Designed miniproteins, single chains, continued (3). Designs and how they scored, part 101

Each design is a single chain, and the fold is of that chain. pLDDT is the mean over its residues in the fold that is shown.

## One batch from the design tools (miniprotein)

Design m11494
Fold by ESMFold2-Fast:
Structure m11494 (fold): chain A 87 residues (1-87)
Amino acid sequence: MAALHEEQIRAITDAVVALARSRGFEEAAEELRRLGEELAAQGASPEEVARALARKAVELGVLSEEEGKHLERTFIAEYKARLKKAS
């Protein structure tokens, strides 16, 4: 289970960072990466990381409120689907 959590947190963080960079938000991308790494170090769940990164991306202007909510829901749904298959 820990490996699935770490893999999913990395996938979420990398996806949000790549999206920020693709939109020209290099400083925001670095802030989002640091937040993802900090939350992972604190033992946050993939759901908590997805929620925090989506909110931060909206705050930094990388995503709209609607895009942020969609991203959060998508990552949480993907994680839950993987968790169900692993059980």
Scores: mean pLDDT 80

Design m11495
Fold by ESMFold2-Fast:
Structure m11495 (fold): chain A 114 residues (1-114)
Amino acid sequence: MIEELLRRQKREKEEEEKRRKLEEEWLEEIDKLVKDLKEQIENNPNISEKRKEIIYEAVELVSEELRRLIEKGEKESELKRKLQELLDIVNRIAAAPTLEEAEEELKELKEYIK
């Protein structure tokens, strides 16, 4: 029983250290992704200034939610799933045929991350 308790404590310490390193890597990856997305939006002449504002708000919300999940210690598999789901929403906002539809998708994103 004592050996089991000591093994558990050592495992928890090693897992915490591993989690901290993964958190740092994920935060850097999110920063790069946000930068890349914003750069793609700025360089697209077919996107109106009003739509760029909607997409930027969506990208910022996605970044904030992912940082929150990382700080909470979410598993890497769950972070990858959430990242993909949130990116799919951002892509729908960017690809929406009208500003009204883009604003509706942004509203859905805000409800999703609450």
Scores: mean pLDDT 76

Design m11496
Fold by ESMFold2-Fast:
Structure m11496 (fold): chain A 61 residues (1-61)
Amino acid sequence: SDDELLERIEKALEQLASVFSVEVLRIAAEWLLKEMREAGYPEELLERVKEIAERIIRERE
């Protein structure tokens, strides 16, 4: 389900945030969103992923 996918993405981004800089996190999040868009994921799901990434990045700033 989309909710299970979002939980997995959030956990993966939080794990990346624990070992990498905010700059690397921003690059990783932008790359993920581009790849998901090209893979045909709906914009509603992409916006939710973007919100998760922005929250995690903000918490590390």
Scores: mean pLDDT 85

Design m11497
Fold by ESMFold2-Fast:
Structure m11497 (fold): chain A 80 residues (1-80)
Amino acid sequence: MAAEAERRRAYEELRERVVRLARELAEKMVSGTATEQEMEDIAREIEELLERADLSREEKFEIAGEVQRILLEAQREVEA
């Protein structure tokens, strides 16, 4: 069904965009070049994208989990 294909495409597009933002934030954290404002702006954009997406709670949770993993890995890198 077209609706199923559109939903999967929307999921993939959101996931790619959110993961890209999370990785940009992670790189800025590791490099020490990020301002607090920049980190807050990126985090807010991720939250807004997830909130506004017409996806299931489980799909949103999966994407949020990937973001959290990326950011936790960056925090560990900064501590090393």
Scores: mean pLDDT 79

Design m11498
Fold by ESMFold2-Fast:
Structure m11498 (fold): chain A 79 residues (1-79)
Amino acid sequence: MDEAIEFVLELIRKLLEGEISLAEAIQRVREYGEEKGFSELEILTLQTLVQEAAKMGEEGVPAEEILKRVRETMLRYAA
């Protein structure tokens, strides 16, 4: 789970910094989840978190606050 959290946070950081597109981030989450043997529901959940992070960035939420919220959400799902 910790590896998945760090992977998703790094993708969101790159997305918010304009290094990758939302479509690329969504695709990388799918590829990662398939490689790690995640279920379709788990992959869709992670893709939804990336989409929500992108929306928060568009709404002017600071990147560090977005990354903190995503980490906290993923930790709740691991419990």
Scores: mean pLDDT 83

Design m11499
Fold by ESMFold2-Fast:
Structure m11499 (fold): chain A 86 residues (1-86)
Amino acid sequence: SGGEFSRRMGELRDKAIEEVKKDPKNAEKYVQKAIDEIRRLAQEFADRLVAEDPEKGVEKRRTALRSAEEAIKQLKEDVDKILKEN
């Protein structure tokens, strides 16, 4: 579901933020891993949306992929702030 998708993206983002806070020198590694996992999650979810509803799924797929890129942008901004505060 969209709720499950959003929850899982949030968990991946929160995990990356906590890893960066504990080990800021390796921030790039944690962020890249989270980006790869978020994009994979979004692609899998988007593919299911199209398979379940071919007519409306295309628009829902576009929204899901855009939400993932927005989550990635927010993660990068949050990490940049953490690194500046140290």
Scores: mean pLDDT 85

Design m11500
Fold by ESMFold2-Fast:
Structure m11500 (fold): chain A 96 residues (1-96)
Amino acid sequence: MTLDQILNDMFSDLLQNGFITQSTFMNYMRQISTLVSQATYDAMMAAMMPTMNKNGYMTINQFIAAMNQAIATIRTIDPDVADIFASRLQQLQQQI
């Protein structure tokens, strides 16, 4: 499975439900962890986990805000991966 395919699946779940649970998010992150550097993974976790630990879930709007923060950090680590995330996030935003 490609990073693009995992992101499409995760964003489809978000779009269908309007939120993503911590357990569902962690299942996607397990898959993403095999395709990205530890630094990129840590940047995503740093952006997402404060809200996940507090609420047990993220709304679509909270996820978009956190992902934009993660992408800014990832761009300094792995610009090609950041571009994949940014492209998929833009597609998600167009469907809201």
Scores: mean pLDDT 86

Design m11501
Fold by ESMFold2-Fast:
Structure m11501 (fold): chain A 63 residues (1-63)
Amino acid sequence: VEEKLRELAEKYGVSVRQVIDLARLAREVGLELAKEYAVKELSSILTEEQARELVEEAYELLS
């Protein structure tokens, strides 16, 4: 899990903490709202598609 968290963070250019936080957000408010949040917050470094994919992969990994 820890190795996969690091690989996912490196793939999207984010921190491991950000991956964990996005997965937690998705669990608390649902995938769609978490994806919308990530699109807005990460717009400077990720495309909309990449931000949505990150949230989905983070949720799958940590659920």
Scores: mean pLDDT 82

Design m11502
Fold by ESMFold2-Fast:
Structure m11502 (fold): chain A 82 residues (1-82)
Amino acid sequence: LLQELEKLAQKYDDSPEQFVKALQLSVPPTATEGELVVLAGMIQKEGGLSFKTALALVKAARKRPENLSEFLKLAQEELSKL
């Protein structure tokens, strides 16, 4: 998961921390499941990630983690549920 996030962030010339902040701005806390699916599809296409991984990242961002460590924990928990 961390390696996939690092590769995705690098594609956008961002650090993983900066990418997570940008993703949180794109994913409001009120985002519907349908909106998350659309955003995950965009991340999958651009990042070369699986849809499952992209969806886990977007769901984690919706939960508003305070730092990268919390984001990765939430993303891994979401990934394990899929």
Scores: mean pLDDT 77

Design m11503
Fold by ESMFold2-Fast:
Structure m11503 (fold): chain A 64 residues (1-64)
Amino acid sequence: SRRLAVGLLQAEYGLSEEAARALVDAVAARPLSPAEVREMLRGHGVELSLAQAGGVLEAVRVLS
């Protein structure tokens, strides 16, 4: 499922493979807030609104 989650995040949200892998691994390690997802993705050069970050977080949770 990790590979599927990474692939879908790249296709659906335009994340790089590095950013998608980092997010999936972080969500697996602990619960994240949308604000934490946004900050993590900003570190990878991806800027999302809080609503978009919440959508990304929910997608990872559903795919896992």
Scores: mean pLDDT 80

Design m11504
Fold by ESMFold2-Fast:
Structure m11504 (fold): chain A 108 residues (1-108)
Amino acid sequence: KSLFEEFIELLREIAKLSPDPEYQAELRRIVEQLEKADERERYALFVTALGLVIDLLEKYGLPEDLVRRLGEAARRITAAMQAGDKEAVDKALSEAVRILREAVELLK
């Protein structure tokens, strides 16, 4: 499974587990956009999705360390995109995927 596919699956799980209908609807909307997006559009949508997840995790009192690490991953994706460094984007996305798996387990 690609990192992109895994990222989308984790966003779907977080949407499903979200107690907030607003975050659930917004995450589902981003997933639909990601499935149709070209490569450049995907990276911007990744950052937007991570921002929504961070806001959700903060609102529901999940561990500050998890929120901090996810924010760092989002910043690394943005920096790598600005530099045109696809390898750095993939590394940052891989880190985000790992952190999102932790978030899914805590939301269950």
Scores: mean pLDDT 80

Design m11505
Fold by ESMFold2-Fast:
Structure m11505 (fold): chain A 104 residues (1-104)
Amino acid sequence: DAVRAEAVATVRAQADYLGLDAASQEAVLAALEGAIAALDAPDGEVHEFHVLGGASVRLTRDGDRVRIEAHGADRAEATLAMTVGIAAARVARARGLEAEVDLV
């Protein structure tokens, strides 16, 4: 899946830019993979993924709509969470879902 590959590449590039070590990069990528997997979950379920530190992404699916909420305790964490959320939203849209991303 080209869109999934681009999503992973975008998140990895942001992690590299922020100077994250290999373990932190894998944690951020695991959060992205979890969010993507949650797109196939039953409607109405809320899924929360820890990204790194205080950064998290919350995903809710209702039919053809996906709401993604990104949270971070500081600017760097918020940037990581938003990067994961936006990447997951791109995958959702490529699958025909309507996706919105909010920083909360």
Scores: mean pLDDT 83

Design m11506
Fold by ESMFold2-Fast:
Structure m11506 (fold): chain A 64 residues (1-64)
Amino acid sequence: MAEEFRRAYEEGKYDEAVELGLQAIKNGEVLSPEDYRLLAEAAEKRGDWGLAVAFYMLASLAEK
């Protein structure tokens, strides 16, 4: 759920935020552009630039 990874992000738990976000996507949840941007920032903070780019692309597509 969006509130769960948002909470983890706000607490500085970037690995947990990314994992919760990926679990939501795997469960078929549709995330908002803002949710994808938060996951991208969390991925950047953990040093995963490839995953960050992927989330930024998903955010852009979701803003259609």
Scores: mean pLDDT 79

Design m11507
Fold by ESMFold2-Fast:
Structure m11507 (fold): chain A 85 residues (1-85)
Amino acid sequence: SELEELRERAEKEMEKNVERIRKLAPTEKEAEEMIAVLTRVERRRRALEGLTELPREELEELLKLMKEDGADQEYLDRVEELLKK
């Protein structure tokens, strides 16, 4: 239940981030590159049932894009905690 709610929340945030990237990106190429990274990270996250198993590089890229997109601070803090390990 809680894991299902977390997944749904993450999916909604991903959709929001994708929409915002498309609006804010200087070029379509940059938007598609950013979206491809986020989509790959999200797919991997679902497979692993959490953020703890994501590669550091993927987490760093996700954190940077999420900060630029204005994602929820609670989610940003979670990713930053994982990067400290």
Scores: mean pLDDT 67

Design m11508
Fold by ESMFold2-Fast:
Structure m11508 (fold): chain A 83 residues (1-83)
Amino acid sequence: SLKEAIQKFKKQIEENRHLFDDETYNALLEGLDLALKSKRNPLAVLYNYLNKKFNLSPHEALLFLSEVELSITKNEPFDPSKL
């Protein structure tokens, strides 16, 4: 399910804590937790949280999450300036 995918993504972020600054890490975990607890579409909840937290456009929110996954995959520090 989509919530299972979000739960796995949260675990990957927690296992790679060292790749993120405190602000980004805390925001990701809070957004993912809100998505998991939501009765709405989880991705919409996550997107809305990140958009408001970091003042992102729809495109930038998708890039933000893609860069988080890429950072974990490459074992490189997360760089929000790539958005």
Scores: mean pLDDT 82

Design m11509
Fold by ESMFold2-Fast:
Structure m11509 (fold): chain A 107 residues (1-107)
Amino acid sequence: SKEEAEELYKKLIELLHEFREKAGKAIEDKDKEKLIEILEEFKERVRELLGEVDPETTERIVELLEKAIEKLKEAKSVKEIQEIAQELLEELIGELAKFREKLEEQA
């Protein structure tokens, strides 16, 4: 329903804010392993929240996270880590904007 979709969107935005705060701290701490752990946790939470409701959006978000994890494993500098994290955040915001647009069209 519209109400269920709006509640899911709210939970996704809250999850993204939590992700941003945790990832930002890991970057400040220069803890690449912790940052990878945070991305893996976010991936699983997105699957739980959105996997049954919007499998297509879920798959795109999971692919973005998996690509970022692979890039982070190869990253050799704080600058590379920051650039990977920023690109991922912009892509995630884009996917959430698309999901919001779908909800508005159902209104």
Scores: mean pLDDT 84

Design m11510
Fold by ESMFold2-Fast:
Structure m11510 (fold): chain A 79 residues (1-79)
Amino acid sequence: KPGEILATVDKGVYKAKPGETVTVTGYAVDSETGEILGTASKDVTAKKKGETVEVTVEVTVEVDGKKVTLTAVSTLETI
């Protein structure tokens, strides 16, 4: 687990109707400088009204010659 790097998402909760697709973007950020070190996105399609789905986005960055994978989490609420 990296000490200086934090994982975050563009939105903590997405709302969509059945059949709609949302793109969740994850960022790896240096906690001291605020620099964005990496980004990744994941598409999730809402299926059933009233369902809540946890969306996990993995962001991989290289720090001191080592690859580090961070997990950012968002929620998809189908309305």
Scores: mean pLDDT 80

Design m11511
Fold by ESMFold2-Fast:
Structure m11511 (fold): chain A 72 residues (1-72)
Amino acid sequence: MELEKKLEEIIEKLINGEMSVDEAAEEIQKLINENLDKEEEKLEMAEKIFLKLVERLDKNPELAKKIREERL
């Protein structure tokens, strides 16, 4: 899916330090809202992307720790 590919590119930029957490969150929300109309579908896509983000952050434990600290 084109949406999933776009969202994965945002995750890659976040992990590489090319994008801030706030910028990534805003772009992800915008893409989901532009491509999906139903609240249930938006929630399902957000959950799927969250799982992918967790998987990518496992490769960078220092970054995962920092993001958790900022969101607490």
Scores: mean pLDDT 72

Design m11512
Fold by ESMFold2-Fast:
Structure m11512 (fold): chain A 91 residues (1-91)
Amino acid sequence: SEIERAIEELGRAVREAAEAEGLEGAEEIAERVRERRRRLAERLLAAGVPEEVVVEVLRLELRALEAAVAGDEEAAERLFDEAAALIREAL
């Protein structure tokens, strides 16, 4: 599914970001993020949120992480806030 693909892309980016910061257990951190996002996706779908909106939330979180890694803290905060607003409105 597009949701599972987006979750796997986010998980990979999390692992790469954790490795770049020199954090131990990067894969464990990434697995935790994937599991949390699968549960979030299930909750959003159960609440009647369309799949395309769930994918947009995950893509916003991916873009936010990429912005944070690039040192664009303002863009990262804005994108995370946009994702959080979509989640809050749906739940």
Scores: mean pLDDT 86

Design m11513
Fold by ESMFold2-Fast:
Structure m11513 (fold): chain A 85 residues (1-85)
Amino acid sequence: SLEEFLEELKQEIIKSHLGEATAEQFIKDLKEAIEKSKKEARPVNPVNIAAAAYLYYVEGKTLQEVGDVLGVSQSKVSRLLKYFA
């Protein structure tokens, strides 16, 4: 589920020594990004928004590497990340 996925992401951020406060803020920002995507004319899968944001902002992967992991183009990754910003 999305809720299980978000909890796993939170634990991975904590394990990365970024701290619990950073993990909580990241999950809050992700939830807000998902709500923004629901208001768009063409909403996207919230799991893809969460995965793209985690891989890019937490793991520091490039747009190409994130696209390769998710099976989408770099342009789609950029569009997913706009909801997080």
Scores: mean pLDDT 76

Design m11514
Fold by ESMFold2-Fast:
Structure m11514 (fold): chain A 91 residues (1-91)
Amino acid sequence: MKLTLVDYTAAWSPFSRATLPGLYEYAKRNGAELVVRTAPEDLEAVRALLKEQGVDAPVEAVDLAAAGVTALPTLELLDENGNVLARFEGS
């Protein structure tokens, strides 16, 4: 089963910045893909953050409110069909 770890993040969020390297290592170790999602206005700042931290993951612009994101970071584990298996908010 191919798992995707989705990290909803923002460059201004200290917890988002602190968790990114660990999430990337977790994904690599477990054969999962890491995908980073952020607000369109923060897209370039998040790309710069990933480059600074050595995180090689795609960054997608999304409407965070429409995605139900109320805390940052928010993590989702998705199966190969895009079904949410688990969701974790803000810690």
Scores: mean pLDDT 83

Design m11515
Fold by ESMFold2-Fast:
Structure m11515 (fold): chain A 72 residues (1-72)
Amino acid sequence: DDVRRRAGQVLRDLARRLTQAVREGASEGELQALADQAKAQLRALIDDPAELARYEQQVEDLLAYALKRLAE
């Protein structure tokens, strides 16, 4: 499924960008902005509300992990 492949790429790109941002000492607001950009990309790709909600939850999980690492 082309949509699933693209959505997976959005999540992989977000994970990479969050990891790099934490290493560079980015602010909590900068991490939030990266998560918000990923959600906007997912909303453009996914028409099914239940599927979109699952991907948005994965974005929130990635953000929560990055924020935890930032607080270390």
Scores: mean pLDDT 87

Design m11516
Fold by ESMFold2-Fast:
Structure m11516 (fold): chain A 62 residues (1-62)
Amino acid sequence: ADAHIAEARRLLAEAERRGALTAEEAEQISKLLTQAFLEDPDNPEAHALAERLRELLRRHPV
């Protein structure tokens, strides 16, 4: 979980800083968050990252 959360946070922060999200990045982040939720569905950091991804996808649909 921790490794998946750290990588998802890194990729999401990079995309947010750039102001752009590719389909490949969205897929990778989603996959990492899915793995984190499988290990702990109540992980608050995973929920926060999922909301950030959702907002980024709304602004930059892929």
Scores: mean pLDDT 80

Design m11517
Fold by ESMFold2-Fast:
Structure m11517 (fold): chain A 89 residues (1-89)
Amino acid sequence: NLQEELDKLIEETLEKVENNPSLSEETKKAVKEALETIRKEISDLEIQIAVVRHLKTLVEQGKLTPELVKSILRLALQVERRRQARRRR
């Protein structure tokens, strides 16, 4: 069930973000805002899962910055727009 996988992945990502003392408050805010935007703007569950999984991996690797979060979100939204244009809904 893709919805259950997404919900669990978001929960785990938020837990790792909140419990990571190395992340700035700005980075934590950027991730939370990005997760909300992904839920609102990306209709495809598989794309949502892929993007959230990528963010979770970067949190775990200590490589995440507000700028990187914004870049990943921008790319994900671009992929969604291209997919929507091709499918025409």
Scores: mean pLDDT 81

Design m11518
Fold by ESMFold2-Fast:
Structure m11518 (fold): chain A 88 residues (1-88)
Amino acid sequence: GPLDETVTLKVGETKTIPLPDGKYLVQIGNGDPFTFTLSDKIEVKDGYVYVNGKKQGKLIGVTLERKGNSLVLTATSYGDFKIIITPL
């Protein structure tokens, strides 16, 4: 089923989300939703998510990294982040 949780993060604090292989719709807090396959290259530049070099949506208050079979969120601001990850 989908992940749907709220996490409180301090600046520089991380949340690691292990995911099975697959395609996902991701929404984090007040940022824009984006889609990726777990094997995709994920980069964050100037507050935007890039998937395989293609610009997706805006991230607000967090950055993202893929580490193996996990998404790693790092907070760039203190707050409560609602994380919704839906398998497609």
Scores: mean pLDDT 84

Design m11519
Fold by ESMFold2-Fast:
Structure m11519 (fold): chain A 89 residues (1-89)
Amino acid sequence: SELEEKLRRLREIVAKMLQEKGKVTGDELIDIVRKAAEEAGLSPEVTEKLVKILEDILKERGLMDKEISAKTANLLVDEAIERLLEEEK
């Protein structure tokens, strides 16, 4: 439950940052997630696992070198969180 609460906080912080930017690169999205994870109080181990999952999703979808809309970026972060929670059960 503590992990799920921290991930909800991370998701809120990411959504706010993405709303302000409107569009991001894959690298910028990773930086946003790292900052949000630190602010939400995630451990470095969990943060690196989440970032690796997000990088894998970005590579799979060919988005690492692309401009990503805030809407799409939010969906990618949601998918990364879902995958993380399945592994941490």
Scores: mean pLDDT 85

Design m11520
Fold by ESMFold2-Fast:
Structure m11520 (fold): chain A 81 residues (1-81)
Amino acid sequence: MEPSLDELKAEILELASTLSPETQAAVEEGIRAADAGDLATAERHFKQALALAQHEHPDDTALIARLAALVGRLLARLEAE
């Protein structure tokens, strides 16, 4: 079953809620930009969120990979619209 766009956003926000306030803010800015149709700004904020997550949790490669995959799926789906 394909996750909806809203399900992908919810899963990204849920994962980010386990991270720092700074990482969560970057994810929220990315989603806001994506909702506004500004995919370039969304990508910039999501890259910042991933960099923050890597800095804070360098040994949690599975968490970083999951966040990157979810963000990539969201951006790919929005680009296809």
Scores: mean pLDDT 81

Design m11521
Fold by ESMFold2-Fast:
Structure m11521 (fold): chain A 98 residues (1-98)
Amino acid sequence: MNEKPLLFTLTVRTKPSMTPEEVQALTAELAKYLGFQVSATSGHTSVGAKVTNQEGLEKLKEKAREWAQEHRDRASFSLKVSYVENPKEILEEEEFPP
């Protein structure tokens, strides 16, 4: 009887003037700030973390919003929450800045 773990995903969409290297650096900086691992793809980068409880999720969301607001002139960010076992079931989705 395990609670369903959640997957927190934050996607970084930088301005077209930024290089792929700058995009990856920004995403790596964000992952370090939030305390979880980074994955990067061509054209955009994403940061993902497995979250085992609601308190941890709310803390990550708060930190992500704060960091996104600070860097709003550099990039747009989107947050998605889903179940690790069913990533297609989106529980929450938010864009920063709104």
Scores: mean pLDDT 70

Design m11522
Fold by ESMFold2-Fast:
Structure m11522 (fold): chain A 65 residues (1-65)
Amino acid sequence: SIVDQAKQYVSRNWSKISSLPASELVIFNPNGEKEYSSNDFPIAKEEAKKLGIPEERLFEIKSPH
């Protein structure tokens, strides 16, 4: 899944990702279908609730591009 790919990417590229600004964080849902910036976190949380997805299953990842 895109979530598993995102986890693997973060793990392999942590040194590069950790150098990026927090403002470039991207949040993915467990299905990998929603992508949100850190500024849109409240919207991502609300949409996750509507989809029945627990908030703790969202991933905060610094933008890969």
Scores: mean pLDDT 46

Design m11523
Fold by ESMFold2-Fast:
Structure m11523 (fold): chain A 98 residues (1-98)
Amino acid sequence: EREELLELLLEKIATTEDVEEREKYILAYLHLEPDLFEAYVRILETLGVPREEAEEAARKRMESIKANINNPKAQEVLKKLKEKQEEAAKEVLEEVEE
């Protein structure tokens, strides 16, 4: 069910040639996968990044987010990103349910 939807999103990320459409699927995946580290690793692997490099990139991103958690400008950027992720997930769920 949820796992099937996450796998479907990874397939769409891998096979979609349109950059904007692929970005939508990436944002939806980030919203629906509660483990942010695992989400980044799986997306990067799906885009052709080797696992070790994907894990390192995901770790650095997580450390950067944590270091900037109290930065007002970083909070504004993260809030806008979260809103985009939520809207993308809503659009994808409506598409899959039809």
Scores: mean pLDDT 79

Design m11524
Fold by ESMFold2-Fast:
Structure m11524 (fold): chain A 97 residues (1-97)
Amino acid sequence: SMLSEAELRRKIREALKAGDLAAAKAYLKELLERVRQQLEDAKPLLSEEEVKELEEEIEELEERLEKATTAEELEEILKELLELSTRIGIEVIKSAV
């Protein structure tokens, strides 16, 4: 079964706490794909410039995730993915004026 976003975040944190970097990376890749889907769903409500900037940030996070070798790097990627998801949500709310 597909994990909820809350369950996915919990699984990432549990893997990081356990030092299971392989599991943490796998769950973070799933979270990144969900953020990418969130952006796709938001595209009609955003400017072309905002979409391009957000797509570039997602691509940079994907590259960093692939290269990450430490729990600290993975924790930083988690924080940035959550901040990016929040920013997309805020821009959608602003567009609903």
Scores: mean pLDDT 84

Design m11525
Fold by ESMFold2-Fast:
Parts: structure tokens; C-alpha cells; sequence
Structure m11525 (fold): chain A 83 residues (1-83)
């Protein structure tokens, strides 16, 4: 759990810094660490692709909307992993 939270924090910092490569690598590591189901993995990939588009286009409103979707997906993944 603590490692997943650390990876999420580092991924958000990389996104804020505009480091697309680092952000994607950290999110892939988070997905692997949590052993996520195919459905949650697909949802996370879609969200990450949306965030990358926002970084390139500078759409802060879409960025905030997509970031709000990340936290509940991580919480759902943790609940699934604890089963």
C-alpha cells in the first residue's frame, strides 16, 4: 500500500513537470505492483492516455477532471487487491 501511494505521488509529480516518459513508466509500475484486473487496467490506460493528451494540449480543465478519476480507480484497485 505505501509503495503504491509513493508511486502515485511520483507519477503526479512527473505529470506536473511535463515528464511524459517518467509519468507513464511510474504508472505502469503501479499497475504491476497492484496486480490489477483487466477492467481496471484498461480504465487506467485510458486515463493515462487522456492525461498525456492534456499535457500536450494544455487543457487544465480536462486535466483536473481526469485527475479526479484517478483516485477512485486506485481505491477500487486496492480493494480488489485486498480480496
Amino acid sequence: MARAEELERQALEAIEAGDEEKALALLEELIELLGLSEAIRAALRGLVEGLIRVIKEGDAALGRELAAELAPLIAAAQAEWEK
Scores: mean pLDDT 67

Design m11526
Fold by ESMFold2-Fast:
Structure m11526 (fold): chain A 97 residues (1-97)
Amino acid sequence: RLDEVKEGAVELLDDAIAYVRPKDPALAEELEKKKAEIEKSETIEEINRLTVEALLQVTDKLIELGELTLPEDASDEERIAQTMGLITSWRVQQELA
């Protein structure tokens, strides 16, 4: 279970890193560091916390770039859901292009 959660988190961060790297190389490097921390994590709770922190950083960048529009009072859950949806859609488009 831990290995499966870790693998899923790493794959998600890889997609996020690939998406943001051409737009913000500094953020991509910060996400690479969080990915390394996830790989070293020994608990599901820590992996989830690091993944949430990484996705929220991506959300802020997407809002800054005008690629994502959310209410000012949007929850962390809503921000993460919209960010994951955008990254997943982008990944599918890259596979088909």
Scores: mean pLDDT 82

Design m11527
Fold by ESMFold2-Fast:
Structure m11527 (fold): chain A 78 residues (1-78)
Amino acid sequence: AAEKIAEALAAQPLVAAAEARREGERIVVTLTLKSGGVLELVFDAEGNLVSARLLRAGDLAEMFEAAALADRIAREVL
């Protein structure tokens, strides 16, 4: 499941890199955006976004779009 989320997100045009790992019952996704922004997103087993953390600032609009895409993809994959 974690690998599929990372692959789907890495395919998005505004994403430079996507990495996902499982931590217990949670999935932690790190998104590096082409704008230079880095987001850490945590999902539960059902694909619901539990927390979002800005690790590095980038373009605000791209960050919002990336977070929305990640939430949608997690719900489809999980």
Scores: mean pLDDT 77

